# Designed miniproteins, single chains, continued (3): the designs that were tried, part 73

Each design is a single chain, and the fold is of that chain. pLDDT is the mean over its residues in the fold that is shown.

## One batch from the design tools (miniprotein)

Design m10521
Fold by ESMFold2-Fast:
Structure m10521 (fold): chain A 94 residues (1-94)
Amino acid sequence: MFSRDPSLMEALAASSPIAMEAQRLMDEGIKKKIIEEHPDLDPSASLSDQLKAMGDKARGISARVAGVVLRIMSDPNVTREDARREAEELIEKI
């Protein structure tokens, strides 16, 4: 177990519109995927409640989302299309 500074990640994401867009796409896609695989869940439920249904997978998903955001932030030449593809790849792996 390790702790991360969420304020640092949020500040980095806020300084990159591309990273923010990728994070929103991942959040939306993750929600849709969880509802599809767990149709008994309330679709209006919070992301936290939906992630609860995934158990240990929730930790891995959060780490992968952070990894995609950091990768986008670390590459000054990344395009919106590249960021979108990485977000879609992460959603597919859920």
Scores: mean pLDDT 69

Design m10522
Fold by ESMFold2-Fast:
Structure m10522 (fold): chain A 88 residues (1-88)
Amino acid sequence: EMKKLKEALLEAVKKALEEYFNREFSDEEVEKALEMLLIQLELSLEQLLEYLLKGEIPKIPDYLSEGVKKALEELLKKIKEYFQKIIS
């Protein structure tokens, strides 16, 4: 069910952001962060969910700076870990 998967993804994104940045995030901040993440990855919500359900992270676009690519990779690994725990 898409609604449950989206809710699980938002919870995973929240936990990953709070761990990575060492601060609390509001639900509105988490939704905005997910939108920005999808834009940076050039993916739809459904495409990101497909990767995470397979236990994979998407490839990060090569045109992004090295610092941004590293940060996105670290964040995506945390999102994947939390998402897998939530849906298990």
Scores: mean pLDDT 85

Design m10523
Fold by ESMFold2-Fast:
Structure m10523 (fold): chain A 83 residues (1-83)
Amino acid sequence: EEEVKKLIDEVKKLIDEATRAVENGDVEQARELIEKARETLKKLDELVSKIKNPELKRQASLFSIRARMLILALEVEVWLLEK
């Protein structure tokens, strides 16, 4: 349970940092942060499959879906900045 919450917070922090890097035009830093966010999200997804508490599993699953969408948006923004 605590490990799941820690990974959620870590993904949030990485997405926030990646967003700031995009806003600053730091494409290389944004890419590295996006990659770290993806890796951390993959770890979260693996733990979500093992959660026995239905409410925590639902919340973590919803967060994972939303985080995936945010990461995709950031990837598109980085692609546009490199044009």
Scores: mean pLDDT 84

Design m10524
Fold by ESMFold2-Fast:
Structure m10524 (fold): chain A 55 residues (1-55)
Amino acid sequence: SAMEERKKRLIETLENNAKDYRDYLAAHKSAPEDFKKRVETAIRGLEESIKKLKE
């Protein structure tokens, strides 16, 4: 269905965004700790959203 296809595309987009954030953290080891924690929180939020969508 159109809703299932939209859901699949949304999951792919969120997974790509989470990967980009993880890659950014790996590339910026010297970034301030508080900034890194904010990015890690964003990644966790994306992962939780993906999990809910896959239910």
Scores: mean pLDDT 86

Design m10525
Fold by ESMFold2-Fast:
Structure m10525 (fold): chain A 69 residues (1-69)
Amino acid sequence: MWEEQIDQALSLMEQNNTPEMQQMRDDIRRAREAVRGSPEEQRQTVAQGLLDSVNKTSSSISSQKKKSS
């Protein structure tokens, strides 16, 4: 179920309280609302994409990452 994938993404975000994760959380909330009226197949695809994005961001944050200015 697409809601489970979004819940997993949000749980991963809570483990990494960074500005990047806060922005991604807002993106996830907007995406959730945007797909509420969409067919289940589309909702599942979007939810999977969001989970993949959170996993990639979490992995990137766990690795050495620095931002100038």
Scores: mean pLDDT 70

Design m10526
Fold by ESMFold2-Fast:
Structure m10526 (fold): chain A 101 residues (1-101)
Amino acid sequence: DEEEKKKIEEEIKKLKDDIKLVDRLIDAIKNRDVDEIKKVQEEAKKRGNSTTEKLAQQAIELLNQPETPERELQIDIVIGLAHIIRGVNNIQLENLEKKLK
């Protein structure tokens, strides 16, 4: 079905864009770039990517707190969660690409 193929191609494009967005978030958090994290949050919200939006918001809230070992550990956890989301999106992408043969 040509319509099913187009739907899969659109889902692949969306996943690739969402992967790029989470990569931007990871880099911005590692660089402590609050302005870039806010831009990622706004783009995630506009795209309906609530998971990436929530992680960006959490990173902003943590970076507004005093620099403590506890804050740095929580930031590392957020980065870890972002990597897990990236991994899940990549698995979904591979599964969709396999359906196109």
Scores: mean pLDDT 88

Design m10527
Fold by ESMFold2-Fast:
Structure m10527 (fold): chain A 68 residues (1-68)
Amino acid sequence: MEAEIRRLQAEIMRLLDSLSPEAQARAEARIQELGREAHARFGPNLSLEQELELQRRMLAEVRRIAAE
């Protein structure tokens, strides 16, 4: 799981770097919202499975914004 989380984080960073400044700002705002939602639901310390799912949701949102 840790290696998968690292791969997802790396892909998110690569995609963010490829976006226009406007799209990057929207993607970063959505990432922050998803993080707040996860911590509100599960508390300050996420399990590896919860972190993996959060990273997958973040990647999906960044990909959606990149496809616009």
Scores: mean pLDDT 85

Design m10528
Fold by ESMFold2-Fast:
Structure m10528 (fold): chain A 85 residues (1-85)
Amino acid sequence: MEKKKKEEELINEARRLRDLADGALQMSKDDPEQAVKTLREIVERLEKLAEEAKKMGFEKAYNVAQEAIDHARKALEEAEKRLKE
């Protein structure tokens, strides 16, 4: 029971962090420096979540976290591009 709840919590957290990355990317139009900082923190949190999922054997949560990492990294690249303007 608790293991299934933990896996769902990790999946839900990864999805929330992905949504936060989209919000940070939108923020990069007004404040690219703050957006880059926020996106770096989101990527770090997602990487830690992916490591936890892998350690616990939660393949589904690990895959969701990796997809969220890829999404957040693309958002970070776009925000960094705006910062260099």
Scores: mean pLDDT 85

Design m10529
Fold by ESMFold2-Fast:
Structure m10529 (fold): chain A 80 residues (1-80)
Amino acid sequence: LSASEAEEIAKEIEEAAKKAKNAEEALQAIGDVLEKAALEGKLTEEQAQEISLAILDAYEKTGTIEAMVEAAKAALKKLA
């Protein structure tokens, strides 16, 4: 994963989260962004799974959109 690809995916995650009406919708929308990135070859399956697990963990612990976005950005930065 390149830094440029990580920044692009992070931006798409932020935009998806802004359109979400609640945490559950945000979780689904962010998941869709990661699935698309994996299908386009920007993420490996393993990288997409790691990011998804970080987001799910943040959701289960906090229930907030902000925590999910920050978890996703942190995971992307670590993988780049």
Scores: mean pLDDT 83

Design m10530
Fold by ESMFold2-Fast:
Structure m10530 (fold): chain A 69 residues (1-69)
Amino acid sequence: ETSEEELEAYEKKVNSLSNEERLALAKQLKDYFPHPKVQELADKVIAAKDDPEKLLEEFKKLLDYVSKL
């Protein structure tokens, strides 16, 4: 019900996403947050588009960083 619980629910929802959906979300975050670290992490997710394990790992790093902004 609070924004903090929404973040946890959002993370669970994101873990249920396909890698294509994770890529789309990383691109949205890159466009929405002109923050150098977010750009770097989003670019790593995008670069890993053909490696599902690496894409998931980089996506988790991106979400962890964004959740702490």
Scores: mean pLDDT 75

Design m10531
Fold by ESMFold2-Fast:
Structure m10531 (fold): chain A 86 residues (1-86)
Amino acid sequence: SEEEKLKQELARELTAAHILVVGAEFALDDPRFSEEEARRLIEGARQHIERVKELAEKIPDYKEEINSEVERLEQRVAELEARLAA
């Protein structure tokens, strides 16, 4: 169904956002990685989070579950951006 295709796309976008957030956290903790590399990962995570939000609007029955996960990811991104601003 179209709903199942949207859920699969949303799951892929959500997974990509998680991978990039974890990658940015790792990069900031490792002196071998540059702040520029961490910023690229954070920017990528934001793009995938926005795509998740767009897809969630098309699946209203699933939106509340996804909004909770998105809020957690946005909080992690905000913490990473605060670390870069310090």
Scores: mean pLDDT 85

Design m10532
Fold by ESMFold2-Fast:
Structure m10532 (fold): chain A 63 residues (1-63)
Amino acid sequence: MGPLAESTKAGLLAAGAKEEDAEAVGKRVEAGELTGAAATAAASEALKAGGGKQAAAPAAPPG
């Protein structure tokens, strides 16, 4: 009961999202309101709202 919500929340928290936003997204995914692209968009918003770290990988070799 809630494995999708827990996985979504844990992933968002690990990525730097706010815990409250991550939990809200996870619950809506479990409720079936956010799935597929909608779930991805909500997760992205949670990450941005929480100031999530966008680690850009420039793929530059070590100098």
Scores: mean pLDDT 71

Design m10533
Fold by ESMFold2-Fast:
Structure m10533 (fold): chain A 61 residues (1-61)
Amino acid sequence: MSLREKVDKMYEEMLSLSEEEREKKAREIAELVGEHQKLSEETIEMAFKIIVHEIKKEQEE
């Protein structure tokens, strides 16, 4: 499985988890992507916040 497919699957599974578990998973996804892409810690933090925000929007629908 490619990194993209793995991240997408983790993100999809995360939508069904509790809020606390989702935040933990979102952080792991952001760090995994950051390590693979050699991103800065600031970019990883930004990605994490975006993921959490998107999940929260999904819940409000």
Scores: mean pLDDT 68

Design m10534
Fold by ESMFold2-Fast:
Structure m10534 (fold): chain A 97 residues (1-97)
Amino acid sequence: MEELLEIARILVDEFEGKLGGTVQLKLENGVVYIWSPHPEVREAAVEVLRKHGYKVQVLDEPLEGDYLVVDLATGEVYRYEGSPENAKFLKDLRVER
């Protein structure tokens, strides 16, 4: 989870005041899986994370299982454990750096 939170922080720091929207993140087998309803967010997130040396796979559909949702406008991070119904607030990346 700590590594996935660092990935979320990279995105929040890069897009602070520049790009709003939500992105779903999952780290599995050394690959960052990304989904967002916004094409511009998907494209920008891929560019930023690849620049930081991550292997990135963009999905055409929302993530399943355990994943994070990052609000790029607020810096808030939520964890979804096993099901979207089990959302859990983790951290506000703007107040804890």
Scores: mean pLDDT 74

Design m10535
Fold by ESMFold2-Fast:
Structure m10535 (fold): chain A 62 residues (1-62)
Amino acid sequence: SEALRFEILNLVSSDPNVTPEQIAAFRKLLETGSKEEVIKYVESLPLSEKTKEEIIELIEKI
């Protein structure tokens, strides 16, 4: 769903530790990649464990 994708992207892009390059790569993966690829990328981002868990839960609902 578009609403879930928007919420996921906002959570990633709102974190000051995530670079513009990482946000751009994540956006592309979210649009074109598999759930597995998106989850692996989220796990590699410099996000707190809590934020990663929240994002992964939202991805699983797509």
Scores: mean pLDDT 82

Design m10536
Fold by ESMFold2-Fast:
Structure m10536 (fold): chain A 94 residues (1-94)
Amino acid sequence: SEMEKLKEQAEKVLEESEKLLEEIRKLIDQLSTVDPERAKLAEENLKKLEEELKKAKEMLDSATTVQEVRDALRSLRGIKALLEKFKEDLQKYL
């Protein structure tokens, strides 16, 4: 069904976003040995993105219509893009 395909896409984006979070945490840990002040700010910003990802996951888990799954998928894609940029920005300081 369309809903099942959209849920599979959303679950894939969620998994990729969770992997990016793990990669970013490792980069922040590395940054903390070189620039502890920047690492602290990065950790605070990451916590905000983790909260947004949690909300998007809750939207996906509670979705009962195709439109609700599309809204969750859109939110997840936006968060993934922010995480990808965050990772790139962190790598510039390492």
Scores: mean pLDDT 90

Design m10537
Fold by ESMFold2-Fast:
Structure m10537 (fold): chain A 93 residues (1-93)
Amino acid sequence: SSLLQRYAKYVLENLDKKLTQREIAEALGVSVSTVSRVNKRVKMLSGLSLIDFVKSLSEEEKKLLLEGKVKVEDLAIRLGIDRALELMKKALK
């Protein structure tokens, strides 16, 4: 499993906790700078931080992510497209 996949799954399993980037880095066995780089990649794809991205997922998408049946990158790209379409619809009214 990719680091991004492990990070997203860890956040999803701990949404009730106020996790710091340091606590996430320790849990994943990586540096805080690595956690920061992964967050920047998710923000480029989805427009949201990884935590906000995970919170935005449907219950079905959360289940698929926990089961390893969907890639985080695919969900992030889809969310980015959906958000861009909603912004364009709002701008045209």
Scores: mean pLDDT 84

Design m10538
Fold by ESMFold2-Fast:
Structure m10538 (fold): chain A 61 residues (1-61)
Amino acid sequence: MSKLEIAKKELEKGIAQLKAAKTPLEEQRATVDLMVAYLAQEYQLSEEEVAELREWAYKLL
């Protein structure tokens, strides 16, 4: 499994928790941006991988 795939799974779990908590959409988007930034540093994602991760995450919102 690639670093990007692991990052996507972690982000998906985070988004699921935000939705379960009925977090407002604006706060969900802000939290996703912070999570993407954190995962990019943690897994040393490229700029292209970060863009893909963000686009994928926004489609889940």
Scores: mean pLDDT 82

Design m10539
Fold by ESMFold2-Fast:
Structure m10539 (fold): chain A 71 residues (1-71)
Amino acid sequence: MENAKEAYELAKYQLERAGVLEEQAERLKELEKELEENAPEKEAIEALKKDKKKVEELEKQGVTFSADDLG
């Protein structure tokens, strides 16, 4: 059976995951800036937009779990 300690451990793990997503979003922003300054290569811009969209989608899915999400 799940207990309070297991729920806390899971939440902690997800917070760590959220940190990784935030870092990825920050890196994508930096790359976007570099592309704007250097060369507006279509493929590179499209790839960044695709990755950015994926990160946004994961953020929208939320890393916050409730009892409803688990049940």
Scores: mean pLDDT 57

Design m10540
Fold by ESMFold2-Fast:
Structure m10540 (fold): chain A 94 residues (1-94)
Amino acid sequence: SMLDEWLARAEEEMARLRAYLESHPDLSPEERREVIIFMAGRFAHELKLPRELREEMLARIAAMPADLSTEEMVEETLRIVREALRRAAELREA
């Protein structure tokens, strides 16, 4: 299904994000958040998610606690992205 393909792509994007952040350990928490927002925003735009869902998703990512580890930030980002993808799939007429 489209949702299954989107979820698989989200997992692939999060694996790339984790690899990028692991290769850049000197990034501040704010810089890590900026990278995550950029990559998540690009991904949502490429999938042509509705603007309202993209904005809500990015706001939730921006609201993550600054004291999270890189692994925790990636896991929470994946959770937020998956929720946005499921909602986008429900809004699309099948």
Scores: mean pLDDT 84

Design m10541
Fold by ESMFold2-Fast:
Structure m10541 (fold): chain A 67 residues (1-67)
Amino acid sequence: TAAQALKTLKALLPDPDDLARAVRAVYEHGPTEETARRVAEELGISVSTARQAMDAIVQLRQALSQE
């Protein structure tokens, strides 16, 4: 659900500026391995954490785009 995806995102990226940067990167470049690596580099987090955040962003967008 959208609420669960948002909860996961806030747990992974508690800083609202970091969260906004991750959302922007996924929106502009799509949910790719390259985007995950770029987000990891920009935010100083692991690629695995960036990948989890990207998956949660995709899930949130899908939930919001349905209704």
Scores: mean pLDDT 80

Design m10542
Fold by ESMFold2-Fast:
Structure m10542 (fold): chain A 86 residues (1-86)
Amino acid sequence: QTVQLFFEEDVPQQVKEAVKEALNNLGFQTVEVSSVAEIDKNKYTLVVHKVDDNKINLVLVYNNQILNRQTVPINELESAIKELLS
């Protein structure tokens, strides 16, 4: 299964790599999209937003609906992604 990744402005490269690694560890393939117009609504999309220097917001979207969301510390990113997709 493929998860589309949309990283909003100011998401650090370290966080982008951690998100991709966490999804790959769970058996998902990842495709990064550069704009909301590139999002295929028939696929899961994880939207990643920087809240502050220590926190990110994760929003799981499918068919134009928010299925789940979490705001988490960057050091808890992998566990948060696992919970969102379980």
Scores: mean pLDDT 82

Design m10543
Fold by ESMFold2-Fast:
Structure m10543 (fold): chain A 96 residues (1-96)
Amino acid sequence: SMLVEKARELLKEMEKAVKEKDYEKLEKIAEEFEKLLAKLTEEDIDAALELYLEWLERQARQLGVPEEEIQKNVEKLRENEEELKENLKKFAEELK
């Protein structure tokens, strides 16, 4: 999916913006990422969930959370997959 590829590129740019302390650029990229996530939620909810979890994982890693803890937290979130999907659908509707 072209949307997934673009969203992953934005995640990398967000990580760079945080490292460079460019918070204005970070805010702009985050808004663009949220719009792509909302669109992907409407087109492919499974891909949107995977992207959302990847975003959370990258954020936690950048904040210095240990990798083992990140993986345990992601696994815990996957236990409530259907609820996360419903929340993503609500988020996408609110962004309209």
Scores: mean pLDDT 84

Design m10544
Fold by ESMFold2-Fast:
Structure m10544 (fold): chain A 87 residues (1-87)
Amino acid sequence: SRTEAILDELAEHWVPGLREKLEELLAKGLSNKELAEAIKELLKPKTVSASDILAAITALGSKEAFIEALVARGEELLGKVIEDAVA
């Protein structure tokens, strides 16, 4: 789906510490649009716009659901990279 493609693209730009930064953004009480713009600035994706991120937040029904889905994908990819580095 388009939402999954957006999450996958954002997760490819994942770095250590992003979970905490996204949780801080969620705690600030930003609008969906402001959160989408903040995530784009934080991750700097090449093919995903702030409006694409906003559409994904809307499709998942909440900012919390979007952040949870993005964190899960990003941490999974990061965990795999770390495992490969320490193996």
Scores: mean pLDDT 80

Design m10545
Fold by ESMFold2-Fast:
Structure m10545 (fold): chain A 74 residues (1-74)
Amino acid sequence: NALKEIYEAIKKGDFDKAIEIVKNIPESEWSPALALSIGSVAILSFDRDVAYEIANALPEELKPYALAVVDEAF
């Protein structure tokens, strides 16, 4: 479960790993719901710059969903 791995990486402060996991999510697994969920766990970094880096690692068509969550949090 990619979302769980992203959450664990963020909890450990391994933001590079979180971004790497996002970039390696298979095309078939992407959905607006997953993008919103990734945005939600990205804000748990409590770092605005990190949260935007994670959101900007999403595919172009899905970035707006994650960015909307990050924009509302910061």
Scores: mean pLDDT 84

Design m10546
Fold by ESMFold2-Fast:
Structure m10546 (fold): chain A 78 residues (1-78)
Amino acid sequence: SAAEELLAKARAASPEENIAIIEQLMEEKDTFSEEFQEILEEKYKEVEENRDNAEKITEQTLALLEAAIAELERRRAE
């Protein structure tokens, strides 16, 4: 899935690439549930506030992608 590919990419990516991954998720946010869109918007705000902190950007990107994968798995089980 796109979320699984993004998670793999984020684990290997630079902080700048992780910002691009989050921006891609924001562009596609309307394809997710309203609950996930809310989480995505909150996490994106945290990334913007910590743009100069490489570790925080990576941490937030990974958490966001793991949440996206969990949402996709939840929908698959329903």
Scores: mean pLDDT 70

Design m10547
Fold by ESMFold2-Fast:
Structure m10547 (fold): chain A 86 residues (1-86)
Amino acid sequence: SKEEAEKIVETFRETVDADVETLRSQTTDPEILKELDEIRRKAEEVVRRAEELIRQGKYEEAVELLKKEAVEIGKRLAKILERIKK
């Protein structure tokens, strides 16, 4: 549904922002901070694309996009966390 897709967009945005903010607070490494900025910009692009799909009534495609990109961003953030902890 439209409401379900919109809720998944909100959850995706909130989760990425919270995770990026948490990792930013744990490091002063300029290369890691740059990578976190790039992840945040990519998440904003994904949200924009998902919102466009929702506007077109393509709710299943929007949800599929968000789930796929959440997995990829989550993997990138996990690798950054491992680098910070060393």
Scores: mean pLDDT 87

Design m10548
Fold by ESMFold2-Fast:
Structure m10548 (fold): chain A 80 residues (1-80)
Amino acid sequence: MDHVARLRQLADEAEKLGLNEVAELLRQAARHLEQGDLEGAVRYLGQALDLLSKYGSDPKVRPIYEDASALYMELKKMLK
């Protein structure tokens, strides 16, 4: 699956849990990545992860955090 599709899927999953701010940040990351702005994508995804970390005890949020974190590391490697 491409990284843009993964970001949009994570946004939909976050929205289903009522995490609307996280969902919007993930959609912004997807838009920036689709436009070739890798730095912008990493910045918005990082902001989404910071918000998700506040829910670290919630077992429903943990899979979204883990997948988003993995994607963040993948995109950061592409910046180097």
Scores: mean pLDDT 84

Design m10549
Fold by ESMFold2-Fast:
Formats: structure tokens, sequence, C-alpha cells
Structure m10549 (fold): chain A 95 residues (1-95)
């Protein structure tokens, strides 16, 4: 429980400090998406691919996806575990 809460706080802080308007809009759109849980595996795959990019912009967008997945109660525990791991990696790269 505490590990996911820490990753969420650090991720949200980085998105607020470094995220542009497009990244913030993407996060809000994901949080408002009623089908987020259905799309979760695909979104996580795309985020993991984007995390390998040298682009800070793509890494921030990947972080927004992981934060959205961690906040949605309908997303499976398995996906949340992977999202938390990816978010932690992205946070280290974005420091």
Amino acid sequence: MEEIEKVLKEGEKLLEEKGDEHTKAALESLLADPDLAEKAEELLKDAKEASKSESEELRLRALAVTVALLKDERVSEEIKKEAAKLAKELIEKLK
C-alpha cells in the first residue's frame, strides 16, 4: 500500500513540475475514461515502449499513463504492479 502511494505522489509531483499542457490534458482524459481498465494492457505496453525513448516528453506521457492506471480501482492488481514498477523507473530517469 505505502509503496504505491509513494510512487503516485512522486509521479504526480514530476508531472506537475515538468509536464506540459498536453501531458496534463492526457492524464485528465485517461482519468475520465470509463474504458481505462479495458485499455489498460495496451496503454501499459505503449507506456513501456515510450519509456525506452530518449524523449523527456514521451517519458512524461508514459508516467501519466502509469499514474492513471494506478488510480483506477477497476484496473487489475497485476497491471497496477507493472504500472508501479514502470512509474518508479520513469521517476528515476526524469530526476
Scores: mean pLDDT 81

Design m10550
Fold by ESMFold2-Fast:
Structure m10550 (fold): chain A 92 residues (1-92)
Amino acid sequence: SMEEVRKRLEELIEEFLRKANELLYSLVKKGKIKEAEELARELEPLVKEAAEAIHTDPEKAVEIVEKLLKEVEKKIKEYEAKYKEKPKPAPR
């Protein structure tokens, strides 16, 4: 059903935006502006492709957003590992 595909797409978009915003906010708050800019740059082409696919091929849009979500989750795990390796609080 197209209605089920759209509902799944909405759920994926909401989860992606939540996780991406949380990660970007965390990076900016810690002064990691360059890392935040690099993350945004890496995600931009896929976000644009998903936006274009939403109206023409919603099933493809789901696949692209799932890929975006996996990339954000991968980056979250990478930064969590970095935080564990540097147990000292921020140097300010």
Scores: mean pLDDT 78

Design m10551
Fold by ESMFold2-Fast:
Structure m10551 (fold): chain A 82 residues (1-82)
Amino acid sequence: SPLIQEAQKLIAELEKLRADMEKKGILTPAQKKELDEIIDELKEAIKNNAPEEEIRKLILHAEALLGVLQMHKSVSLRLDPP
């Protein structure tokens, strides 16, 4: 379904962001845990054919986390003096 494809795309974006932040040394243990937990929840919901309403709620939570972490990445990279 389109919703499952959106969830899969979001998982890929979260995994890519995690890898990029980890490579740059700006990913905290707490952020890594939160990322791993939401990625696992999304993967399990897809695998278990969870109701669309449940998958949608997980997508909204994951999108919010993605936005926060993208902002944190941008701020962390800009806090170094030019």
Scores: mean pLDDT 81

Design m10552
Fold by ESMFold2-Fast:
Structure m10552 (fold): chain A 80 residues (1-80)
Amino acid sequence: MTKELAIEDAKNLIESAKALLEELDKMDPVTAFSALGIMYAAISFTIEQMKKAGVDEELIKELEEMREKLLKAMEELKAA
């Protein structure tokens, strides 16, 4: 995969995660938790790939920040 495609994939993943967080209130809690878990795994995999490829540290940081937001949302769903 080219670095350019990896960057575009990472940006698309961030946008998908933002959309998921916006729609959590419209989802069944079990479905929401599962969707968050899947997105968390996808972002974690992308971070690993980007670190190995030596691409944009700022984008990696943005992915890590999004992963933290997903984790917090999962914790809040478990508490509710």
Scores: mean pLDDT 80

Design m10553
Fold by ESMFold2-Fast:
Structure m10553 (fold): chain A 87 residues (1-87)
Amino acid sequence: MEEKLKEAIERAKEEVEKVVEANPDLSEATRLAVFFHALAVEYKKIEKVDSSTPKEEIIERVEKALLESGVVTEEQIREARATIEQA
């Protein structure tokens, strides 16, 4: 899990960097939303999660792992979720 999460994080960061390079005026919340979307996609591939598994469930698993590792705060997750729901 930890190794797979680290790989997913690195891939998600690369995708966020591409988006930020194209849109340097993006809000912090939007950047986090892009990161969580990319992370959920990459984590799903690595964990070989069933394609029928709801995106929400995958995001919850990733959020918990990130909180436990100290990479993000609960407040940042809440803001990212709000941004994702608006997109």
Scores: mean pLDDT 67

Design m10554
Fold by ESMFold2-Fast:
Structure m10554 (fold): chain A 77 residues (1-77)
Amino acid sequence: MSAEEEIAILEEIIARDPENELAWGHLAALYAEQGRYAEAAEAYRRVAELIAKRFGPDHPAVLRARATAEALLELAR
């Protein structure tokens, strides 16, 4: 399956279930692999929000996702 087809499927999953953390994480990774850093950063930001909602804002996974989003946003400039 092409990356473009995979992105389309993940976007459909997110449209039906916007709190699907795994789908957001996969989408973020695919955007980053394609050099779409601004879109990847936004997707990782959403992953961080979803993890924070379930486990609290100080969870290591939240901090890691936020750091990744910030680094990707810098690459988009």
Scores: mean pLDDT 82

Design m10555
Fold by ESMFold2-Fast:
Structure m10555 (fold): chain A 68 residues (1-68)
Amino acid sequence: SAAEEEKKRKAEEEKKKEEVRERGHQIILDHLADMEALANPEQQARLAAVREHYKKLVEKQKEKEKKK
């Protein structure tokens, strides 16, 4: 039915959103690393802390998904 087809399309869109989100995490990490390489020492320390924090958050979220 049309309702079932709509639900299936919504599920596929949600899956695509999760994939885009994961790709976004990698792009952010790569960009932070690039910025760190070009930054001054004070900015490098702050960017390194942000990158490490973000990396741990992404790792924790992926671990939660795998544990279930």
Scores: mean pLDDT 75

